# Ledger of designs, part 61: designed miniproteins, single chains, continued (4)

Each design is a single chain, and the fold is of that chain. pLDDT is the mean over its residues in the fold that is shown.

## One batch from the design tools (miniprotein)

Design m14099
Fold by ESMFold2-Fast:
Structure m14099 (fold): chain A 59 residues (1-59)
Amino acid sequence: SAAELARRLGISRAQAAGILRLIENGDLTPETAETVAKTLRAAGLLTEEQAARLVELFG
């Protein structure tokens, strides 16, 4: 699933593993997807396009 998520978002497997931990911890849900995407973009962990794909996939 990390490799599949990395492919869908256009990110590394390490970045995808981090996002999967957010899902497993309940931090990334449909209700929080926009806030999480904005936070990761502001931190420089995702590009604007990758953040938009995260919201599209999980929001």
Scores: mean pLDDT 83

Design m14100
Fold by ESMFold2-Fast:
Structure m14100 (fold): chain A 84 residues (1-84)
Amino acid sequence: SAELEAQLQELDKTLTVKDKPVADMSKEELRALGDQYIKLAEFYESIGNNEIAAVNYLFAAMYYSRAGDKEKAKEALEKHEELS
């Protein structure tokens, strides 16, 4: 719905404002951000916005990869490729 989409845009903006430079993040923080981007990707996918969902899956893969979580990074990349 339009209301849900507006809420997701606000959530996305809030997440972006709170993000630290990757160089300043611990592996635990990087993994947590990966989880947040998966949640955002699933929300965008649920409203039919596959383009934005794909981008958020790519961000999740990047954060998981830097955190050393190879399996979650692969899963996120596969989702990105499915929606691209």
Scores: mean pLDDT 77

Design m14101
Fold by ESMFold2-Fast:
Structure m14101 (fold): chain A 56 residues (1-56)
Amino acid sequence: SNEEINKEAEKLKEKGITEVTIEASSSFTGISQARNIKNILESNGIKVTSIKLYGI
């Protein structure tokens, strides 16, 4: 959920982590979820350096 992603972003910032990689399924749903997570993390000041897709 978006609330859980926001909480995770706060935990990352508390640990001094400002950059992350997202790993997601290459399915349409997986890509859509990865984009949503990227947007929420970046709105919280955490840079998403890459999105790694897996599972065809």
Scores: mean pLDDT 80

Design m14102
Fold by ESMFold2-Fast:
Structure m14102 (fold): chain A 68 residues (1-68)
Amino acid sequence: MKSLEEIVDNLKKVLLDEDPALLSARLAAAHELIELYKETKSEIVKKAIEEALKESKDPRVKEMLKKL
């Protein structure tokens, strides 16, 4: 099974992708990270969300992540 770190890294890569065709995938990845943090309360997930919030150029992704 994939580790939590591998799952988080994959979601972060999708989330930070700037391809317009991946908009739905980026929003899904943001939602998944939020749910994963709610379930685990893991510092790994929290740090990934904080990094994505700082690095993402998509305002919709930023608004979704700010709801934590």
Scores: mean pLDDT 77

Design m14103
Fold by ESMFold2-Fast:
Order: structure tokens, then sequence, then C-alpha cells
Structure m14103 (fold): chain A 75 residues (1-75)
């Protein structure tokens, strides 16, 4: 479960490095913040394993989407 949030965070950070426009940078930042929030919530015991898996999956999808958009802009 934690691995999904970590991967989403990593993909968001990669997208942020590649982002050319503010629109894609904002999407990448959103994925990073979601991944960080999921990991922090789980680490501090305020998020269950089920909540971490749900939020981690959402962060992973956001990160994948942001990275694809950033790669399209990079050409």
Amino acid sequence: ARELAEEGLKLGLEALKLAVTGKVAARAAGAVLRGMGALAGYHFGVMSDEELEREGRAALEAGKKALKEAEKEKK
C-alpha cells in the first residue's frame, strides 16, 4: 500500500522536473502533495492501511498522468 504513494510521489517529482508549462507543473505538484500527505498520514498513524492504499493509488494515477503530460510537452 505504501509503495503506491511513494511511486506517485516519485512520478510527480519527475513530472515537475520535466514540466514546461505552469499547468503541468501544477498537476505534478498536486501529485507530489497527495503522495506526501498519504505517507505522512500513515507514518503518524492517522491513516489506516485501507486509506493509504486508496490515497496511494490516487497519488500514483495523478503522478502517471502528470508525467505523461510533461513528457508530451518536452517532445
Scores: mean pLDDT 78

Design m14104
Fold by ESMFold2-Fast:
Structure m14104 (fold): chain A 99 residues (1-99)
Amino acid sequence: SELRRELLRALLEGGLSVDELIELAGKVNPSLAALLEELRSSLENPTFDNLLLALARRFGLEVPESAKTLGSALSPEQRIQFIVALQTWLETGELQRLE
């Protein structure tokens, strides 16, 4: 899906507001938008960076509490894991569970 590719790009590169990101996710799959809205509602300050950090933690990635952006928080190995988790989630609608 072209919309799925656009959503993956927006999640990795930014360029959309949180509202625009959730709207795009809903066009791909309502379940994706529902998760992003759940994460947004759990945040005191729902910025794009804070939403992505929350999403990475929901996938089971160890993200420092002091992290301000995903790019500064993740090792190269964790970044690959995050991309794979995003691709799987966008294709299946399923999240990775904590071990």
Scores: mean pLDDT 78

Design m14105
Fold by ESMFold2-Fast:
Structure m14105 (fold): chain A 112 residues (1-112)
Amino acid sequence: SMEDLKAEMKKAMQAVRDADGGPLTKELVQKMVDAAIAAAQKYSNVPLPILSVEIVEDPSLTKAVLLGDGTSTLTANTRNLTLKYNPNMSWEDLIDSISSQIADLVMAVKNA
């Protein structure tokens, strides 16, 4: 289910958080996104042919924003991801934002 997919991604990202315990650096957020994508692929059995993930800090944001090939629309043809996040966000809000948007990407690929 969509809820189980999100739960698996949140579990993977929480494991990254628990291991590092530090502030939301670009390096840590990169590990979280990589873990979420890996968990999503494993759980859904849907390959996500992502070539790159770029992490960008934006302190004006209230939620993390995932862009596909420079657009806000995630499609089955998306190959390059950009995650914009506020480094002052809570871990919970960041995990929720990432899991929701990657789940949308999985559904776009699965329904293609």
Scores: mean pLDDT 84

Design m14106
Fold by ESMFold2-Fast:
Structure m14106 (fold): chain A 74 residues (1-74)
Amino acid sequence: SATAEKVEELIAEIEELIEKLRAGEVSLDEAIQRGSELGKRFRSIEGVSEEQEKRIEEAFDRFLAELLRAAAEA
């Protein structure tokens, strides 16, 4: 479904952003801006199941943990 494709794309982009932040390929400010955009995209997806929502929330939780790590080292 279109919803399932959007969910998988969103999770993949969150994971890529985590890896880039961890590798120092993006600044903290850029990561915050990109994370905000991904959060807006999540809110725009209609028909997300509870299971899909949980997977997206788990990906954002990993991203938040990486942001907090990066901020603490600044």
Scores: mean pLDDT 87

Design m14107
Fold by ESMFold2-Fast:
Structure m14107 (fold): chain A 97 residues (1-97)
Amino acid sequence: EKEKLLKEIEELLEKYLKLAAEHYKASEEEIEHGRKMIPKIIEDAKKNANLTELKIMKEALKLQIKFLENEELDSEKRLKELQELAEEIKKKAEEEK
């Protein structure tokens, strides 16, 4: 399950980078930096993140992609929804124990 989540997160990070670059008119240098960060994020998550943290990361990326696709640029609203999602996933993980 952890390997599957890591692969899904990597695919979502690549999709997020592409959409963010398009919407924010990112420079080639910024895009290249983002691409170099993705393997490092995955390697760090593989070593340090538990299943609950990986699930939060996946759902947070899906939500961020949805915001970009719908041009929802309100950073406060996005942060609130991300925090609520993280708390819900944590609560469900505790209830399943």
Scores: mean pLDDT 75

Design m14108
Fold by ESMFold2-Fast:
Structure m14108 (fold): chain A 82 residues (1-82)
Amino acid sequence: DNLEKIEKILKELPKDVLEEIKKLLNKIYPVESEEDELLINAIIAKFYSDPEGVEKDLEDNETHETEESEIWKKILELIKKA
């Protein structure tokens, strides 16, 4: 919702990490429009600003062992290492 805050968070991530996260997200959400790109950027910013909250949400929903849950876990690991 706050584009400036999202852009600032994205700039704090290393370019290689950001590109890998975007490739992983594209497997769940194919980017076909500017709206899709904004959504992906917002998701990345959420993971970066609140990784523990995202981790808890993934556990509470028992999203384990799905293709999507594996991608979400990989994104969390990449952000935590950055």
Scores: mean pLDDT 71

Design m14109
Fold by ESMFold2-Fast:
Structure m14109 (fold): chain A 105 residues (1-105)
Amino acid sequence: TTPTAAELLTANGGVIGAGNLLLQLLKNGQITKDEFIAGVTNRMNAFLSRVVDEEVRQALAQIKEQMLAQLEKAKTISEMQQILEEGLAQVNKEVEAYANELEKK
């Protein structure tokens, strides 16, 4: 079944929430950098699997790849926080635009 606009916005909110939780666990020393990157990757991949529009999925996949590459190169938790916040903001912008188009159909 094709996801509704509301379902996609809820799923995107879940990715943002999970990303923020993973960042808090990283800041508290409860997970490693590699576990943090793996957690973000898994959440993004699960979300992308629900995006049926190939063009939108490819745009989101590019944002994911750029964000993950930057996270791997980051040397501090502050750099990783900035990268995550900027990446998730780009994901949110794409998802909101796509959700608005779904509501018109």
Scores: mean pLDDT 81

Design m14110
Fold by ESMFold2-Fast:
Structure m14110 (fold): chain A 58 residues (1-58)
Amino acid sequence: MNEALEAAIEAVLKNKDKPGDERLKAGEKAAQKLGATPEEAKLIAGEALYRAEGILTR
């Protein structure tokens, strides 16, 4: 799995008790720290939120 996506998923899960907007921002920040552009980070954070939801509802 892409390292930026993995970091974004971890950030979203760490912030699971926060509103969705804050969870997305956490994912974006994690992806950008690993070199993703702002546009890429938004897409990665969205995917991370979707995958984190799947993990929680499994």
Scores: mean pLDDT 76

Design m14111
Fold by ESMFold2-Fast:
Structure m14111 (fold): chain A 70 residues (1-70)
Amino acid sequence: MEEKERAARELRAELDELQKKIDSTNDPEELVEIAKKLQELRDRARELGLEEIASYANELIVKAIQKIKE
């Protein structure tokens, strides 16, 4: 239980940092790298059964992709 809670906190912290990077950058190459990292974190969250964190990661992936299209 404690390990899963720790993993959840770490994943959420990484997602929060990536959200800040999405908001601060307009470089399409950087946004692609961020989207790839978000996909890795989403997949890890799914493996751990952290559905809320996986959903948050997916929302950030969509945001990054939309920003690339602008």
Scores: mean pLDDT 83

Design m14112
Fold by ESMFold2-Fast:
Structure m14112 (fold): chain A 99 residues (1-99)
Amino acid sequence: MEYLEKAVEAVRKGDFETAREYLRKAIEEYGPVETAELVDEIVKELEKEDPELARKLARLFGETMAELLLERGVKEGKLDEAQVKELRALIEQQVAEIE
């Protein structure tokens, strides 16, 4: 899919802002579950050639997914500021465990 290809190229260039934008577009167009499956396949393929790039892509996707879900939760009135803070702390802890 075009958005994921552009996200990978942006990560290769160190342009994480552009990569986040394309990952957000992919999540919005394909849905969170389908996008996660596609990213997992790309990460597994990249690990064979460039493990550091694969790790960067996986981390950036996780952060982008978390931010988008938190934004939607707040917008839909399902999450308050205290819940967002708690969820951010849990996400940061999980990301640290992957390192």
Scores: mean pLDDT 74

Design m14113
Fold by ESMFold2-Fast:
Structure m14113 (fold): chain A 77 residues (1-77)
Amino acid sequence: SMAREERAREIAEKLRRDAEGAIALLEANPDAAVLAQLRAQFAGLAAQLLKEFPDSEELREAIAAAEARLAALEASL
């Protein structure tokens, strides 16, 4: 449905913004414990969203991009 597709798109856009903000804060003030907690919380949210919107490529791409950036940040600590 269009309403479901629109909701998935809005969630993807919000995820991209929230991830960018969280990563910027961690880059400014690195904290491995905070990063680990954020990654765990994000993994749980991502799993739930992918179950609710399994056909949303935009949401899947947004999640993958956020996970890749968090992994890169962890590797730099």
Scores: mean pLDDT 85

Design m14114
Fold by ESMFold2-Fast:
Structure m14114 (fold): chain A 95 residues (1-95)
Amino acid sequence: SELEKRGLSTIEGTLDALKTLAENSKNPKFKAKLEEAVKKIEELMNDESLSIEEKLERTIEILRELAADPDASPEEKALLEGLIKVLEHQLKLLK
């Protein structure tokens, strides 16, 4: 469906944003966490047993953990919170 395509595209956009954050991160500890999050989300995207709704929910959970991390800068937290809002909006459209 159109909504399912939007859900997938939103996760893909989130991956691109996280890769950019990891590239630009000045804290090597947080950079490693961002890189791990990218790998986890890529694994979620390739998991054929999960629905698009479940992929969105698990992606949101991963981003919430990153946004709550004490090693994240205020700017990184704000960007992550913005991504979470976009993902939550797409999840609501699928419910």
Scores: mean pLDDT 88

Design m14115
Fold by ESMFold2-Fast:
Structure m14115 (fold): chain A 87 residues (1-87)
Amino acid sequence: SMKEEMQKVIEEGGKKMAEISSDKDYVLEGAKGAVKAIEGKYGFTSASIQLIGISTDIYIKDAKEGDKVSEVANETNKKIHEIVKAS
């Protein structure tokens, strides 16, 4: 289903962000929140905002990690958008 495809994309993005970040547990918990958000009425929008929030929090703590995490978050959001657009 479209929701399952979006959730898999977020799970993969979350893992990649966690590999970059010094705060792996925080990033993985945030990504789980974004996965759950997909089940809601505005799920894809909520998930997208949560991924941006994670990358922003990392950026405030470490700009170099934040730049790389933001790149992954943006790529993940683009994939979510393409899944929604294809539906």
Scores: mean pLDDT 84

Design m14116
Fold by ESMFold2-Fast:
Structure m14116 (fold): chain A 83 residues (1-83)
Amino acid sequence: DEAIKILKETLERVKKAKTAEEAMEALNEGIRRGEEAGDYKGSASSGSGFLAVAVGRSLGLSDEEQIELAVKALEEGLKGLEK
């Protein structure tokens, strides 16, 4: 399943990110790859991760906390696709 593959690769890149900017770059790439593959659900999950980083930043959370929110969003998206 291309959707699951793209989302898993995006999740691993976000987990390896050292800054919120790196996490957002990985999430943007995940959105782009999902759209190109016709995978709107995987693209939407990556978009939810991007929104989580943006919201965390607006709340004054650390880069580490912003990345944790994105990871949680991607993990929930992946669970939905694997069912």
Scores: mean pLDDT 79

Design m14117
Fold by ESMFold2-Fast:
Structure m14117 (fold): chain A 64 residues (1-64)
Amino acid sequence: SLYSLKNVGENNIASSDGRVFGKGETVTGVTSVRFSSDGELVIGRTADGTVVIASAEDVEIIPE
């Protein structure tokens, strides 16, 4: 299953490939979603190996 990560926070989210996602924008095609050990961060990975790290409170995880 794929996931989308929607930025619901006030700050931009940067991906490892240099793309930037503003408020209300969505990262699609996420194949893996996990949390940091403290639950404060969401770590998403896309099929092309791009990584997105954001505060868990700023991200809505949407199954595709």
Scores: mean pLDDT 81

Design m14118
Fold by ESMFold2-Fast:
Structure m14118 (fold): chain A 81 residues (1-81)
Amino acid sequence: MQEQIDALEQMKQVAEAIAKQFPGSPLAEVARKTADKAKEAAELLKQGDLEQYEEQLKKLLELAKEFDKMAEQYNKERLEK
């Protein structure tokens, strides 16, 4: 439980940092949504609402996949130069 909460808090912090560095970008928008969902999932887990936590985790996982695809595309463009 604590490891999962710590991981969600870390995900929130990283996502917030990315949104702060790239304001107004599509990457910042996905990062901001990821931070909000990670915070909500951590709070639900702290409250013991496992059913709602699982639903929120599902949504967070989809956002994380989208974010990873955007980051991978950005890295490919950088390496092609």
Scores: mean pLDDT 74

Design m14119
Fold by ESMFold2-Fast:
Structure m14119 (fold): chain A 65 residues (1-65)
Amino acid sequence: SKREEREKRVLEVLSKYRDENGRVPLSQREIAELAGLSQAATSAALRALEKRGYIRRVDGKIQLP
């Protein structure tokens, strides 16, 4: 589905740009640009990934497990 494809694209970006501590030093806007998605689609995908436990939010930044 489009939802699953957006989540997959976002996860791919997060995985590429994560640092050694699993922190992604990107704004939501930067994630959207790199994933080739709108701001709204990126926001929805990040929320879905957080609900599934694939990511956390720490101090406004994305943290991978």
Scores: mean pLDDT 85

Design m14120
Fold by ESMFold2-Fast:
Structure m14120 (fold): chain A 88 residues (1-88)
Amino acid sequence: GAMKVKHIFYDGDIEKLKEEIKKAAEEGYTHIVVYLDNADDQAEEIAKLLKEIKKEYPNVKITVVLDSSMSPETVELLKKAGIEVKVA
């Protein structure tokens, strides 16, 4: 079928991010794109969350789009968690 995409802009609230992704997955979105800016300090928590969601919803594709100002360490950490990463 046609790709159904949800775009989520991270606002610093990790619990809200978790709820928005789970809701999108449950509503039948096939691809979830998460935009991160100024989130290097939460990178480990975000990577852990997305890894857990990927296990819970294996049929949903998750891509993270990082602002170019973000740390290379954040890129590596997300990739290690098995998440597709794009830099804007």
Scores: mean pLDDT 84

Design m14121
Fold by ESMFold2-Fast:
Structure m14121 (fold): chain A 75 residues (1-75)
Amino acid sequence: SPPFDADALADFLASLSTGAQIAAIRWLVEERVPPEEIARALAKAMERLPDSHRAALRAEVARLSPELARELDRL
């Protein structure tokens, strides 16, 4: 399979509105992208976001995928 570019995905996610970020994360989960790869990209994206935005995104991730939230907490 092609290598997963976490940095490119992080840049893309950080450029989106909160609603679009949530939709993109849902799509990645539905496409069965490994949770650890999604978590890596999402952690990098969140470093570029305000604390309030990061908190809201973490809450939505926990609602969408407890497994993804667990991988994100490990980073």
Scores: mean pLDDT 80

Design m14122
Fold by ESMFold2-Fast:
Structure m14122 (fold): chain A 99 residues (1-99)
Amino acid sequence: SSLLQQLVKAIDAKDVQQVKSVLQQILKSKDPELIATLMGLLLQAANTFSDPEVQELVVEILLKAMNDPRSAGQAASALLMAKDIGENAEKVAKKVKKA
């Protein structure tokens, strides 16, 4: 099945380990078109799970999506809408700026 179908199934099942696995695969894909398509599901994962690793993975995916003009606007909007990951977004952005 597609990464989209796997992420939907994992969120619906509330399977935090499977969500982390799928998010890691999305992060490694480096596909801005895939990330743009999955944007709503990435936000749903961050808001559904109070797990810090899930929130950090979503923030990393969104920050990498900001580096591509095709996904940058959607990624920036998603980061602003994700109230629960706002503080983590600032922490990750500070680390990226130092690299």
Scores: mean pLDDT 73

Design m14123
Fold by ESMFold2-Fast:
Structure m14123 (fold): chain A 78 residues (1-78)
Amino acid sequence: MKGGEEGGKKAEEAGTGEEAAKKGTEGALKDEGANPLGRGLASGLAKISASVGRISGDDKYGAKLAGKAVRDGTANPL
């Protein structure tokens, strides 16, 4: 949860969906040591969120979705 929260915060602050996916995922995983399944899931969900942000044309919305995806993935929600 700690890594996910920090990753989510950094993702939301990145300002674009692509930056959010990269920074959020790395922030959550690098220093906090999320489990391998959480890492893979967070990365996948962050990429999907970044794609949705691009399609909708709202970078802030994409960043917010990426942050949520990182938090959900690294929390290991089953």
Scores: mean pLDDT 58

Design m14124
Fold by ESMFold2-Fast:
Structure m14124 (fold): chain A 94 residues (1-94)
Amino acid sequence: MEAAEELRRIGEELIELGKKNNNPGLILLGEKLIRAADLIKRAVEEKNLALAEEAARIGEELIELGKLSKVPFVVELGEKVKEAAEKVKEEIEE
């Protein structure tokens, strides 16, 4: 699914932006997105529910972080990760 590729691209862009602006929070956010994207891709390839569940947890962590920091963009990213992980779980269980 293109969702994992989009999440990875966003993560790479956030890491670059964080490095240019000396913002370690953006770098960490980008790293979490790349990890979630990799887990989603592997969950599809291996038909492994545990990997999809791990990606969903990253999504939940990002939603909580975004709410605590009051940054809607971070909440939206976490929601995208969670939706992609849940969609993969549905496809594996079919």
Scores: mean pLDDT 83

Design m14125
Fold by ESMFold2-Fast:
Structure m14125 (fold): chain A 61 residues (1-61)
Amino acid sequence: SLSQINEKIERLREEIERLRRQKEEVERDESLPETMKAALLLVYDSGIYLYERIIKRLEEE
């Protein structure tokens, strides 16, 4: 149903915001080696991209 789809979209948006906050923390962390920072940022960006793609598919339902 549309209500269940909207609920799933909101939960995915919350996960995206969580990942964005974690990404900002990693970007600000001067103690992390550059290689590790790059790897973590890639993981967060990939997660955000995947969730945004899922939202787009759900919005097309």
Scores: mean pLDDT 86

Design m14126
Fold by ESMFold2-Fast:
Structure m14126 (fold): chain A 93 residues (1-93)
Amino acid sequence: SVIEQIAELKKKALELEAAGKIEEAALLYQQVAEDESLDPEIRSAAAFNLGLLYEQQGKYEEAIKAYEKALEIDPSDLVAAANLERAKQKLAE
């Protein structure tokens, strides 16, 4: 059910993005990532996808914070760690 919940979350966010409601998609991911009553795997996935959404918008400072949140929840996420480093490098150029 965790995999199904992550898939449903991504589907809802994608529908908001397709409708041009980028701020609502970001808020959805942020609310899920911050909800400490939810499974950490769902929360880390939400924070990671928030980071991807901010990167797509060129919002690298916000993307960094989102990836840091994903790593706070799941320190073993090597993909989030790599994306965090990439986002930091884009701010430094």
Scores: mean pLDDT 89

Design m14127
Fold by ESMFold2-Fast:
Structure m14127 (fold): chain A 71 residues (1-71)
Amino acid sequence: SNAAKEARERLRKVVDEIEKNLSPEEFDEAMKKIVEELNKQLNPNDTVTQIYEKAVEIAEKILKEEKKRKE
């Protein structure tokens, strides 16, 4: 529904920001890390919206770490 679409759009924006700040190889590794961390945090009763919200939080954390690394 609309909430899931909004969370997915937010995730897309964060992923785009990560891509702009990383090389292609670093981006691939960041995406693998996001998927691995998401799989660790998923619960069987999570809604699609909750899954996207968790992915956004993980992606934002990775973006923050990458920006700090390049300072």
Scores: mean pLDDT 83

Design m14128
Fold by ESMFold2-Fast:
Structure m14128 (fold): chain A 89 residues (1-89)
Amino acid sequence: MEEEIEELKRRADELVSRAKQLIEDYNFWKERYEKTKSLGDEFMYRLVEKELEKTMAELERLSQEARDKGYTEVAEEIDRALKELRDEL
């Protein structure tokens, strides 16, 4: 049980770190595309957007998994991180 909580927290930390990097990349390509309107920049912007969506969805699933298992504190920590990540967009 404690071991499972530690694994969930570790996975959450890894996903949050990945999401933060993807948000920086997303904002970079979004700004670049808005300025250039090039097909290449649009492709990169959409690619990063897709990866960010996947990473955010994985965090949401992890939060739900923690909640379903009764690890409310872990779920609340993930939900807080998700809110902070969304506020950076």
Scores: mean pLDDT 85

Design m14129
Fold by ESMFold2-Fast:
Structure m14129 (fold): chain A 77 residues (1-77)
Amino acid sequence: SDIEEIDKLVEELKSPSAETRYKAAVELGEFLAKLGKNGGPLPKELADYIKKKLEPFLDDPDPRVRLMVRLILSSLE
């Protein structure tokens, strides 16, 4: 399910490796962009769920991870 893939990528964002977290953020962004293009705007409840899950990563020590998370959040309704 879409939620299972999102939850998996969010768990990868908790990795001690900055490179792993960055790749997870990129993959999550691509996954969400694909959902939006195929189904139109994400349902409000799903968008809010993702926003809440990603909020802690705005304070990530790696600036690349922070930038990607901010871009994802900006793409959500």
Scores: mean pLDDT 83

Design m14130
Fold by ESMFold2-Fast:
Structure m14130 (fold): chain A 79 residues (1-79)
Amino acid sequence: MALSPVELKVLGVLLELNTEYGPQPLSTLVERASEVTGLPRSTVSRAVRRLAERGLVEIGPDGRVRVTPAGRRALLAAW
């Protein structure tokens, strides 16, 4: 399945934030990804929702967002 450029960019930032800071709450992640990408928070929120629907991102029992192994593979395949 093809990722849009926005979804790919957001997924990459989510992986970077997970690697640097560990899993973050959805609201924190949306804010930080918006700051890093220059995209509106609403655009980032929609991208995160679509990534979760595709199984590339997961919201854990702690309410924190994680990039799945499938998400990491999708990023590598897009490079």
Scores: mean pLDDT 80

Design m14131
Fold by ESMFold2-Fast:
Structure m14131 (fold): chain A 75 residues (1-75)
Amino acid sequence: GAATEALERALAAVRAARSREEAIEALKQQLDGATDGGARSALGEALRGGEEGHSPEEVARWLERALADFRAGGS
């Protein structure tokens, strides 16, 4: 669905990021394009984590868990 597709794109972009700034920019791009409320909430939390100093690797792990939750029918 749209939520899983948005989270998959965000995860790929964060994994490809060379810095926290690149990961933050990628998350902002995905959040701007997201229309699903659940995806926007998850992307917003990931963006906040990055802005608060979490590494791209930590943000990616959080997105992996969020994506798994969405695929299992979580909100």
Scores: mean pLDDT 81

Design m14132
Fold by ESMFold2-Fast:
Structure m14132 (fold): chain A 81 residues (1-81)
Amino acid sequence: SEVEELIPLLDSPDEEVQVEAARRLGKLGHPAAVDPLIEAANKAVGKSREVVTAIAEALGNLGHASADGKVSPEAAAEFAR
């Protein structure tokens, strides 16, 4: 499935690939993407704001917010304006 193909791309060394994977996972709306997206956000904190932003948007599309989600405090801080 497309979800299974996109999840490994969140660990890509290419930032553009990580951003595209996060956006596609958010559009698909599949619950299986939630935990991989949270893990990817926690790894991207302090390294890439573009990746963190794309993951935040994807989690928003999946109905998860930093206030009630499983996002780390560091990732939640990066989601703040």
Scores: mean pLDDT 71

Design m14133
Fold by ESMFold2-Fast:
Structure m14133 (fold): chain A 95 residues (1-95)
Amino acid sequence: SAAAEETRRAIERLREALAEAGRASDSGLDESIAILEEAARELAANEAVANFLRGVAEILRAVKEGAPQAELERLAREAEPAARAVLEAAAELRA
């Protein structure tokens, strides 16, 4: 399905972003954020996937900016609905 293909693309882009974030450097975080924002634009037709990718980018930006724990927890809570939708779509790919 189109949703399955969009979910697969989102997982691939998330994997690329996490590899950059894993470098634990400002440049790695910047590249990770850029990958996620670009992927969200490419996958904009799938609102749940796009919102999930934007949510992860927002959390990484907050981390880079030294946001307090309470702000990181708030952003994580706001990303939960989109994350659940992506996980449900990913389960379809394994069925």
Scores: mean pLDDT 74

